# Designed miniproteins, single chains, continued (4), part 29

Each design is a single chain, and the fold is of that chain. pLDDT is the mean over its residues in the fold that is shown.

## One batch from the design tools (miniprotein)

Design m13043
Fold by ESMFold2-Fast:
Structure m13043 (fold): chain A 72 residues (1-72)
Amino acid sequence: DEEVRLLRLAKEIAEERGAEDAVRALDLALEAHRAGSASEARIREAQALAAREREALLEALREAYERLKAEK
């Protein structure tokens, strides 16, 4: 569940920042994780979205990681 927690928090941060493509990429990653599988088309879609807002996506993931690390 650590991975799901990280992805959910990163999505919230990306939403706060208005990074819509990063939000969709994270949503697809969460769907794939919960389903235990992802189609090739879904993987390609997520990669394209992540590429569009790569900096915003990475910043959201870094911030999410730091927040989770700081929590007791």
Scores: mean pLDDT 80

Design m13044
Fold by ESMFold2-Fast:
Structure m13044 (fold): chain A 60 residues (1-60)
Amino acid sequence: GPPLYRALMPLPKLSEDELELREGELVELLEEVDANFWLARSLTTGRVGRVPKSALERVP
């Protein structure tokens, strides 16, 4: 399947287009928004939103 990523820290939802994540939550990357952000889907909630690239690490 597609590569999985994990949230390195809790991420609050500060705007409507952002994805709220808990530390350790798994996400699926959907597309690159810009140099700093991915569009991702939470595997826990199924919700989609923008996540900072610096807040994610690839799961081996």
Scores: mean pLDDT 85

Design m13045
Fold by ESMFold2-Fast:
Structure m13045 (fold): chain A 58 residues (1-58)
Amino acid sequence: SVLDEALRERQAFADERAKKAEEKYGPEIGKAVRDYVLALTFDERRRARARILELVNK
């Protein structure tokens, strides 16, 4: 389906962005960026965003 195709493309994009974030800021921020990009619910996205901000402000 178009949705399945879009989800695969989004996972590839998330992996690329997470790798770049990990190289620059470390693995915890890389994981948080991946979680943010892949978030399917408002609560998941909000938690991932909060984690990124927490780690960046350390």
Scores: mean pLDDT 81

Design m13046
Fold by ESMFold2-Fast:
Structure m13046 (fold): chain A 81 residues (1-81)
Amino acid sequence: LSPRILAEAEVSMLVISGAVSVTAADRALAQGNLEEAARHLEEAIRYYREALKLAEEAGLDTTPIREAIRETEERLREVRA
């Protein structure tokens, strides 16, 4: 595998991990568990930020990752309000 293909795969895996954490947060919210939801959203933001750093280094499109971070940070603020 070329270094660029490996970077693309790693970014994709981190984005998927972030999305899985967002899904876990949605489940926690449906159950009324605000603290659990906040933890999952924080985990999602961490994965997306790692993906953003790798995408920037590899010259990949960062737009969808930046949007995912923005949306997840907004949701975290709502959960904590």
Scores: mean pLDDT 89

Design m13047
Fold by ESMFold2-Fast:
Structure m13047 (fold): chain A 70 residues (1-70)
Amino acid sequence: SENEKLLKELKEILEEVSKLPQEARLEAAKIWFETLELYDKYKETNPELAKKIIKEAIKKVKKILEEAKK
């Protein structure tokens, strides 16, 4: 499913964040747990919203990675 592919992409980006300092890792972990909670809530009732939630999480985590490349 597309949502499974997006979750895998998010997980792969989070693995890259695992190489960063603790502050960045904690921020990314917060995004991950919030995303999983919202995804579980909406995956059955509104799959399109669930997809948007994962895509927004991917954008946020990518921003953390870009900020850390200073």
Scores: mean pLDDT 82

Design m13048
Fold by ESMFold2-Fast:
Structure m13048 (fold): chain A 66 residues (1-66)
Amino acid sequence: SMMDELAEKIVEYKETLSAAEALQAIKELLERHKLSEEEVKELARMIEEKYGDKDTATAVLVASKL
């Protein structure tokens, strides 16, 4: 699904980029796909559930508010 692809890409950003670059890349990704606040929360929850990665899930929520 689109959400699965976004989750994988976001996890890759956090693994390959600096913290600041990852936040900016995540923000741009969320804006490009026009995700609603509810969809952003669901994406963060899916990342935590599927990858066990609370740090990346939190980064998604932070990036959405930048």
Scores: mean pLDDT 86

Design m13049
Fold by ESMFold2-Fast:
Structure m13049 (fold): chain A 120 residues (1-120)
Amino acid sequence: SAASRARAARLHQEILEAVEKGDNKRVTRALAEMAELMLEGAKTSGVDPLVIGLAAARSPERADAAADHMTKLAEELVKKGETGVITDDPEARERLMKKIEELGIKAAVVIADQATVDAL
């Protein structure tokens, strides 16, 4: 929807600003809100199970590498019949778990913390 596209654009800008400022908590929370949009889109499109790997970095290459790594971890969870949320922010984790339950879909969501991005 137009509202979903506007939310995605706002979140993209928020992620970029947070990364530039080194505000790791804001980065994680904005990525979690992006995951919520992806969960809503998956419910609408009938994607089940949903695999989400998200990361952010100043370098596009590092961001892509970290997101790919997170996506592989989420895929491994789904292959084992496991679902859930992996993130370093407990509030973001609780919010995403609640969203998954409310939508009634199977999903694995993995969000990279800055230490993981820096290690890649």
Scores: mean pLDDT 84

Design m13050
Fold by ESMFold2-Fast:
Structure m13050 (fold): chain A 77 residues (1-77)
Amino acid sequence: MDLEIARALLDMAVAIASKLPNREEAARYVKEFAVRLMKETGIPFEELKEHVREALQRLGFSPEEADRLIEEIEKEL
């Protein structure tokens, strides 16, 4: 998969997550989507890590909360 397409799909997932009723569900959705995207495409997480962090911060997560979610994604890969 093209890296630009992967980033666009992640942005779409973040847009969907922003419509979810609570932050825990939004975080879980983004985490599950990111893990699945990396596992199915074989794209190294390093290529998407900063994009995921920036996307989570756009959803209202603090830098520390975003870093914790990134650590959870890395543990599932």
Scores: mean pLDDT 78

Design m13051
Fold by ESMFold2-Fast:
Structure m13051 (fold): chain A 85 residues (1-85)
Amino acid sequence: MSADLEEVFKRVEEYVEEAKKILEEAKKYGATEEMIEKLEEMLKEVKELKELLSSRMPLPEETVKFFEEAIKVLEEALEELKKMM
């Protein structure tokens, strides 16, 4: 359903925004293990949501691109945090 897909997109967008906030906080105050764990959990959730949707139905190219871009942002934020540790 489109409403269910909209909720998934909103959740993924919230994770991307949260990751950006964590990275900015780490740049100002230093990275912590808690920040890394939180980003790893968010990344895992986004990847699981993508796989779950893909297993149930063919995803439009735009939807696949949306997930790939979100995953890239989360992975890049996680790499930057790990470099600060």
Scores: mean pLDDT 81

Design m13052
Fold by ESMFold2-Fast:
Structure m13052 (fold): chain A 58 residues (1-58)
Amino acid sequence: SEKEKRELIEEIERAGVEAVLRGADPEKVSELAKRAIELVEEGKFEEARKLLEELRKL
């Protein structure tokens, strides 16, 4: 569980960086990444993955 949590947070952080490099709004990216990481910390992995997919679409 802790390994899965760490891996998902890393994936969210990578997706956020990539979104900014693609020209996405840094404020929107930061807000989505922060919410996704909070969900991971709460063990809400399915909800976190939905926000990760939103980050990837930016």
Scores: mean pLDDT 86

Design m13053
Fold by ESMFold2-Fast:
Structure m13053 (fold): chain A 65 residues (1-65)
Amino acid sequence: SMEEKFRELAVEYAKKDLEKAKKELEEAKRVLKEEIEKGSLSDKEIEAAKALIELMEKALAELEA
């Protein structure tokens, strides 16, 4: 049926977006680590960035469950 095809397509697009989001999250973690090592960020900026990354990780985990 058309509904089944739309559902399959929506799931496929959601999976592709999820894969992209995971790669972007991994890159964000790498960049944060490099910026911390350079000493370019304040403690408050590091705390805020870590909190955002944790929020994104939780959101992605919930989408996969």
Scores: mean pLDDT 77

Design m13054
Fold by ESMFold2-Fast:
Structure m13054 (fold): chain A 110 residues (1-110)
Amino acid sequence: NREEALEYLQQGNTLLARATNRQLDTSLPIEELLELLRKVPREVLEEAKEYYKKAIELDPNYAAAYTNLGLVLLALEKYEEAVEAFKKAIELNPNYERAKEYLEYAESQL
């Protein structure tokens, strides 16, 4: 069900892109990403969160969906939930060094 999961991931990304006037770029350092995401209205962050959760429901092995969920949770200041999301993303994709940086940031906020 990766195709349906991708559609939900893309819907979440599109919401964030419209609110920030730029594509979500998970290669950016955490401080730059958070500055962009914190400009997004809370209701839009909550809506994007639900799209990423739906993507995960359809494909539990979708590392990108966990990474994007974690970033939205950081912007919502849900630090414990963000830590869980980033840990799962790293478990699924150990070579994604940025997700490790995101995890360290989230843990520093606890």
Scores: mean pLDDT 85

Design m13055
Fold by ESMFold2-Fast:
Structure m13055 (fold): chain A 92 residues (1-92)
Amino acid sequence: MDEALLEEAIAHLEEAARLLESVPAMREAAELVREAAEALRTEGPEAGIALLAKGLGEAIAAATDADAPLLREAAAHAGRAVAAMRALAAAA
């Protein structure tokens, strides 16, 4: 596995989870994103992407208009994580 891409994906997943965890309604979504980082390490990028997609879906469902800036920042980190995970899948 490309260590630099793996570290980049995990850093972005952890930052997305940290942002979501700051909102009580999104704590379950944050836990799914943290599970995505573990799945990436143990099962690979496809498993990581699937759990991240589930986590983001739950965050969007829980979000109010007041959460929009935080959700956009978390989504930007998620997008960077997906790009790195797709690159890992292509390289494997």
Scores: mean pLDDT 86

Design m13056
Fold by ESMFold2-Fast:
Structure m13056 (fold): chain A 55 residues (1-55)
Amino acid sequence: SAELAAQIRAIIEQLEAGKLSPAEARARVTELAAQMDPVTAAVALAEMDRVIASL
């Protein structure tokens, strides 16, 4: 879970740096969320959607 959290943070950083498109970042987080419990997955996806909406 700590490793998955670190990967999600890296994806958000790359999105904010313009290295990933919003669609690619969302897809990567969706794939990681499939490996997480439903509550943590929902929080991770909501956070990504919030970051994308703020771009």
Scores: mean pLDDT 81

Design m13058
Fold by ESMFold2-Fast:
Structure m13058 (fold): chain A 68 residues (1-68)
Amino acid sequence: AASDAEVAALAAQLTDADPAVRRAAAEKLGQLGDPRALEPLRAAMTRLAGTPDEAVSRALLAAIFRLE
C-alpha cells in the first residue's frame, strides 16, 4: 500500500513546471490505485483547463477512470 507521504508527494508533482514530471505523477497515482488520489487528480484536471498538455490530460483521465 502507498504511504500518505508518497501520495502527497505525487499530488504535489501534479503541479510541477515540467510536463514530464506531471505526467509521471499522474501515471504513478493511477498505478497505486489509492482512492485518496482522486481529489488531487480531479483538481489537476480543473487546473489544466487553461494549459495545453495532452499527455498529462490523458494520464489524469486514465488514472481517474482506474480509481472509479
Scores: mean pLDDT 74

Design m13059
Fold by ESMFold2-Fast:
Structure m13059 (fold): chain A 98 residues (1-98)
Amino acid sequence: MEEEIDEEVQVALAEIYVTLAKMDVEKGNKESAAEAARKALDVIESLSRATPATGRVLKDVAEVAKEAGDTEIVQRAAELSRRLGLPDAAAYAEELAK
């Protein structure tokens, strides 16, 4: 279905932002890493439905945001995971937010 194609493209875009955020953390660019993580989260937030791939991306966003020192992005990832009905991703992000 067309919606599934659009979702796949958006999830792929979010995965690219997560990859960029991880690279920025490795370089010590925590501010840039947080910005990329936020962009990934904004992409996921625009989705009409969630898949297991969405949950994986939200876990990656929470992890990289925690490493970048941005607890607000970690909390936002947890809230979005709960809203989308992704309990594994929500639990993972909530643990990182502590």
Scores: mean pLDDT 80

Design m13060
Fold by ESMFold2-Fast:
Structure m13060 (fold): chain A 71 residues (1-71)
Amino acid sequence: LEMDDIDEVVAYAEENLSAEELREAAEHLEELARLLREQAKKNPERREEFEEAARHAEELARRLRELAEEK
């Protein structure tokens, strides 16, 4: 996920998801980020790839939580 991809997903979620669904989606993304960080530890050669994916998932989760609070 690049920043432009995150913005597109956030826009879609704002139009199509309720505040509760946004919170649930953010929680799932936070769990995904945790799993990706575990994969980074198990695969040192691909660590940076997994860590980058985890950061993008965390950023998306943060933005979805902010949208949920604004609704």
Scores: mean pLDDT 79

Design m13061
Fold by ESMFold2-Fast:
Structure m13061 (fold): chain A 80 residues (1-80)
Amino acid sequence: ADDLVAQAEAAITSLENAVKNKAPIEEIRAKMQELLRLMQALNDAYEKGELDLETHQALGDRGLAVLNKARDYIEEQLKK
């Protein structure tokens, strides 16, 4: 679980930085896909009792926030 938590935090930071740096849409989409995969793995770990509720909620909230930010950025780029 600790390794998965570290991977999720790294993916959140990576995606946040990609959006901040106005990375290409394809790069942002790839990072979103990676984060979504890790979020699914975190949910699976939580269901198996391998992850505490507090950590699951905190990472879930941060993950959703950065995914929404990335989605908004992509939508803005496509609106031109």
Scores: mean pLDDT 84

Design m13062
Fold by ESMFold2-Fast:
Structure m13062 (fold): chain A 60 residues (1-60)
Amino acid sequence: SKVREVIIEGAVEVARLAGRGISARYSSGEEGRKKALELFEEATRKAEAYEAEAQALKAA
């Protein structure tokens, strides 16, 4: 659905921006980049789960 696309894209962009902020805070940036990737994966999984629940509610 369009809502799912927007949510996932938004989550990815937020995770990317947060990752840059984290990396800037860490002088080496490596730990921050690793954390950003983890947040990106988590945000994507949550967005997909949220969309599945929303679709189930629409079917009710």
Scores: mean pLDDT 63

Design m13063
Fold by ESMFold2-Fast:
Structure m13063 (fold): chain A 62 residues (1-62)
Amino acid sequence: PLYIIRLTPEGLKLLTPEQAMELLKELSKKRFETKEEAEEYAKKLAEKYGIPESSFEVIKLE
């Protein structure tokens, strides 16, 4: 299976317009082979942007 990371509406509210645009662009380019890889990446992004991990959702694509 393939996984993507989605920014939640609540997470979007915590970002500046510039941060939101950069993050959405980065996430649109990222695909993960495992859920664990996607969750680890989301955690790193949460730390980088100073927002809760709950700001991200991992979505399974088949």
Scores: mean pLDDT 83

Design m13064
Fold by ESMFold2-Fast:
Order: sequence, then C-alpha cells, then structure tokens
Structure m13064 (fold): chain A 65 residues (1-65)
Amino acid sequence: GKARVVEAGSAGAAAGAGAEAALANDIDPQYGKQARLEAGASEAEAEGRTVTATDAAGGKGVAQG
C-alpha cells in the first residue's frame, strides 16, 4: 500500500515518533541491529517502508497526473 498523503499529513507526528524511535535504538543498538537483520530477510518489504516515506515527501514526479 502507498500512503503518500497519510504519511505527509502525519509528518509532524512522525518527526516526534521518529526521534523517539531513534533514541530507543540508541539505548539498545544490538536489538535494533538484530531487528534490521530480520528485516533484511524481507528487504523488499523494508525498502517499501522507506520508499513510502520518500513518496510521501514527494519522491514522485508523475504520480499526480
């Protein structure tokens, strides 16, 4: 699913949540490292998440036709 508008609309809330998530990862970097490794098994899905964030920010040029 592509949630461009939803993610863009929640940019303010996402910024706060993102900062908090980053802090949590800093507290236990080993846990975050393992979680990332598991996500690596499904890289297509992990990439989809990042692509969705980029798409919401305006990573698309011809999707607004």
Scores: mean pLDDT 47

Design m13065
Fold by ESMFold2-Fast:
Structure m13065 (fold): chain A 63 residues (1-63)
Amino acid sequence: MSDEELLEKGKELEKRGKLNEALALYEEVVRNSKDPKLKEEALEKMLEISVEELEEAVKKVLE
């Protein structure tokens, strides 16, 4: 599976609400890709998911 295919599969998992599985695929792209552009896009996606997870965690703590 190419790094581009992993990135696209991650985006599809995000659309299905499978954020943890999408995050794992983006981590694979960051670790294995030799393309700086693909690494950057995967890192941006990981940051977006991390922000959403943090917001959810904060809501649970504040209740």
Scores: mean pLDDT 77

Design m13066
Fold by ESMFold2-Fast:
Structure m13066 (fold): chain A 92 residues (1-92)
Amino acid sequence: MEEEIKKALEEGRKLFRSIATDVVLKRYTVEELPEVEERAKKAREISNQVGAGKKITPEEFKEIIPYVIDDILLEVAKDDPELQKMREEARK
């Protein structure tokens, strides 16, 4: 029972990583990736500050939502070989 649940969770994590990687690769080109990563990082910093009690306008929060989603996708996909390959190509 516990072993079956553990295996199901591991399979779920692998599936989520594969989906996140596929979404990133379909949305962005190699050339766009560095800018996307910078925008995602800034959105994460703002999101963390809001979570810590910093007040932000609803309009400012709506503007960063797509970049917060990109940050989550990039974090989930970070160890995927296809995303790592894209990052290597983006450095050229």
Scores: mean pLDDT 79

Design m13067
Fold by ESMFold2-Fast:
Structure m13067 (fold): chain A 86 residues (1-86)
Amino acid sequence: MEELKEFIEKIEKKIKELEEEIKELKKKIEELKKELEEAKKKGDKEKIEELEKEIKELERELEIKEGILALLKGMKAWAEKILEKL
């Protein structure tokens, strides 16, 4: 059952990579939201529209990556449960 162990290792690597990407995205979104609040206080309409668009695009990317992460974690849990029964 070497194939199942290799599968788990590959999934674990992908989970770690994706968790790091999600962490970086969340940080960037938070920074942009702070910039958006500052732009709103200054009444910079062009900057507000630009930041809102960028935030929306990054939030979409975050949702996709969080969805993939949930699927990968489910696959890993399933594979580990099968391995424990062997």
Scores: mean pLDDT 85

Design m13068
Fold by ESMFold2-Fast:
Structure m13068 (fold): chain A 60 residues (1-60)
Amino acid sequence: MELQKAAVEYVRAKKAAADLTPEQQARVDEIIEKLESGPLSVEEVAQLVREALAIIDQAK
């Protein structure tokens, strides 16, 4: 799904720009793996992106 690819690229870019702890990096990487694993609904993709961004925003 094109949406999942865009979501992965977006989260990866935000992760790269943030100074994350190893624990926060591992959590974001787990979410990226979930985004890459099989077909997801639009709502599931949006939820995973929100979870990743919440972790990244805590690091700012």
Scores: mean pLDDT 79

Design m13069
Fold by ESMFold2-Fast:
Structure m13069 (fold): chain A 87 residues (1-87)
Amino acid sequence: KPSELSDEGVEEAIQKAQTWLEETVPPEERELAKEMARDAVYLLRQGKSTGEVADELTARYPEHANLAREAALVAGIELGGLSSARK
């Protein structure tokens, strides 16, 4: 199936990415994780690759590079790039 960045897909991806990250990160980082997930989905919607998004977020939050890469990957998956048809 083709990957399309619709408004509904963007909102769904943000919600799923934020939910996944909330289960993975400690409470102190949940707000940062939510911001990273939202930014990642918006950057992907602009046509950037998951790698470019990870690099951009890492540049903004160098102390949280692992979280930045994780947010970019999860956002990419949830937005329907890699596994929308399969788990």
Scores: mean pLDDT 72

Design m13070
Fold by ESMFold2-Fast:
Order: sequence, then C-alpha cells, then structure tokens
Structure m13070 (fold): chain A 68 residues (1-68)
Amino acid sequence: MVSDLEIARAIALITAAVSHLALKRAGKQEEADKLRDEAVARINAAQTPEEYEAVRKELLKKADEILA
C-alpha cells in the first residue's frame, strides 16, 4: 500500500508541522517559519528514506536549540 519512502516523507512532514506549532506557541514565530520553510525545501529535494530521516533529525535538533 504505502511505500517506505512515502511513510518516511509523511513522518518528516508531520515533524515539521509539529515543530512549527511548538515554536510558534513558544513565541518564536520568525524562527518557526524559517525552520519550517527550510525543512520543507529539504523534504522536497529528498529522494530516499534515509534523506527524509536526516531532515527529521536535523529539524528536531534545531527546534531544541531554538527552544533552549
């Protein structure tokens, strides 16, 4: 049904949406928008599940740095 590639992409997109919401709720609107736009661009360029997972990990790391 759904390919591993599609699942990895969906997880990356969900992570981007959740991170954006969390940062926006923390009052970090500009950083939230910049991080989301950067993540979406990288997701659109990704071709493998490993590339989607790399984007997801980097996104979570940057979100944690902004929230610190």
Scores: mean pLDDT 82

Design m13071
Fold by ESMFold2-Fast:
Structure m13071 (fold): chain A 58 residues (1-58)
Amino acid sequence: ALSEEGKKLAEEAGKALKEGDAEKALEYGRRMIEVAKNDADRVVGLAVVHEAEKLLAE
């Protein structure tokens, strides 16, 4: 399960991805990895970074 901070960052990142704001999603994903408190935070943060990078490549 995500930490409380990880959940908050994941919600913001998910919102940015749905809105097509790849740069904002990338920032939240990277922050989530940097402040990660457990493996779930890191895994979700990395997934967000990968999805944001795909959008930026388009």
Scores: mean pLDDT 81

Design m13072
Fold by ESMFold2-Fast:
Structure m13072 (fold): chain A 72 residues (1-72)
Amino acid sequence: GPEVLRHLEEARRALEAGDYEAAQRHLVRAYILGSDDPEVSRAIAEAGKALGAGDREAALRHLEEAIRQARR
């Protein structure tokens, strides 16, 4: 829904700005809201795992995938 997409876009902006705490908060919110779409939930989970591992590039790729799926 629109709320999921908004949180994913905010997470991407936060990650691009180096605000990992804000990125994590928005990813968690998007995951909770998007739990009924397994494709979105999987992409969000993968983005969170990459962020936890310090892999900014992988986190951004998975966020972009989640945004694409959420725009359907």
Scores: mean pLDDT 83

Design m13073
Fold by ESMFold2-Fast:
Structure m13073 (fold): chain A 71 residues (1-71)
Amino acid sequence: SVEKVRKELEERFKRGLILSDEELKKLLDEYNIDEKEREELTEEYHRRVAEYVTELLTSAVDKALERREKR
């Protein structure tokens, strides 16, 4: 089900594992997700990845600015 896929993706995020588009497609295929739901889940996952990456980049920039690390 869609909810089981969401739970699996969140568990992987907790482990620091980010799936590629190909890996995500394989996971969706494994759970027999309909094409429309695949598009929605893919967009949701891309948004989550973007948020995660932004959090990492913001943290790194804040640390660099605080320490004035430019070399």
Scores: mean pLDDT 75

Design m13074
Fold by ESMFold2-Fast:
Structure m13074 (fold): chain A 60 residues (1-60)
Amino acid sequence: SLIQQGQQLIDQGRYEEAAKLFEEAIRKDPENNEAWRGLAAALAKAGRLSEAGEYAAKIR
């Protein structure tokens, strides 16, 4: 799945690539909270803290 691939990229330190996979997962299923969490985490790890905070707010 895209979620599993994104998580693997985070584990490898490939944060920008992981963010792109989580964005694709959200486009296919916007109600998948794992995808929103993954995107927020990937963006935070990539240093894009403002964007990470905006997407983290979608998880509630």
Scores: mean pLDDT 81

Design m13075
Fold by ESMFold2-Fast:
Structure m13075 (fold): chain A 82 residues (1-82)
Amino acid sequence: MSKEQLDLEVEVALAIMEYATLRVATRNNPQAKAIIDAAEPEIDRLVAEYRAATDLNTQREIVERLKAKVDELRAQVDAALA
């Protein structure tokens, strides 16, 4: 595996871990939990698209979309908890 491909794998793993962390953190807040639960199909689709991609440029574009979605979810959760 190239260093570039390994770096993308690490970024995907970190994004998945952040999403899982948000799920745990929102367990006791029904409004925030609903935001996280509603995003699960999109997160799953992005991960599946990344694993199906065969070229680094496509993988990078999907990783950026996944990171952006997780960042959006974090902001929405922060707003719901404010």
Scores: mean pLDDT 85

Design m13076
Fold by ESMFold2-Fast:
Structure m13076 (fold): chain A 64 residues (1-64)
Amino acid sequence: MDQEIERLRKGLEILEEKLDSLSEVELRVAYHEVQEMVKKAEELGDEELKKRAEELLKRIQEKL
């Protein structure tokens, strides 16, 4: 479980860092990936990662 949480956190960090460089097509793909990350964080019971993923979803929507 801890390793899954760390992988999810690293995935969010990578997407957050490259968000401003993504094309519209890449942003659409990232939107779906982050939706799965929200679901995964909820399944793992990690509210901080869930909120972080939800915040990233909002940022992606604002760019689309």
Scores: mean pLDDT 81

Design m13077
Fold by ESMFold2-Fast:
Structure m13077 (fold): chain A 100 residues (1-100)
Amino acid sequence: SARVERLLREARSILETVLKLAKEHADEETKKEIEELYERFLEHVERRDLPGAIETLDRTIELLEEMIKKEKDPELKAQLEALVTQLRAIREGLRRLLAA
């Protein structure tokens, strides 16, 4: 599906931004977990495992929400909140296309 492929490309772009911010601002454990989730996302996309790709997005959102709770910089907090909003929108779009 062209719509699935577009949403997965948009998700990948956002996850690359997430990975960059995690490398700059997150603790080592969170960095490693986000890096692992990014690689798992790519693997699920290559295997055309849409449910698996959605699960990696769900876990990435959970980690971002944990980062937001600990974040004291209002600008970085707003950036993380925007990324969560974008990933949630993509996840719901992918879920709808999977159910159709």
Scores: mean pLDDT 89

Design m13078
Fold by ESMFold2-Fast:
Structure m13078 (fold): chain A 49 residues (1-49)
Amino acid sequence: MLSEIREFEKELNKRMLSKEKTIDELVAEQRRRLNELFEKAKKEYEKLQ
């Protein structure tokens, strides 16, 4: 049963990935997240002034 559920999840994830994002797009999103965190830190710093 667990192996059957795992195979189903794998197929579902494969379908979702093909629709949503490629590896390149995932990398780009991670970079965007880091930039957002950096900008948030900068904004917090400006609030201290």
Scores: mean pLDDT 69

Design m13079
Fold by ESMFold2-Fast:
Structure m13079 (fold): chain A 68 residues (1-68)
Amino acid sequence: ALPAADAAALDSMLELARTAGVAPEDLARLEEEAARARAARTAAEQEAHLQRAADILVAALDARAAAA
């Protein structure tokens, strides 16, 4: 099972993405990686999906900041 702290971090990432109004495709990718993190069997797979979710969020926020 995904650790409670990591599950809370994913929920916070999704809330931040929705509140910030990131692109729908970026939100969909973030939701998919969050679901994969929750479904992952090994700690290494959970960590990899958590990192990808974080990377997607950062890139999406940077893209919004760069848009004039």
Scores: mean pLDDT 81

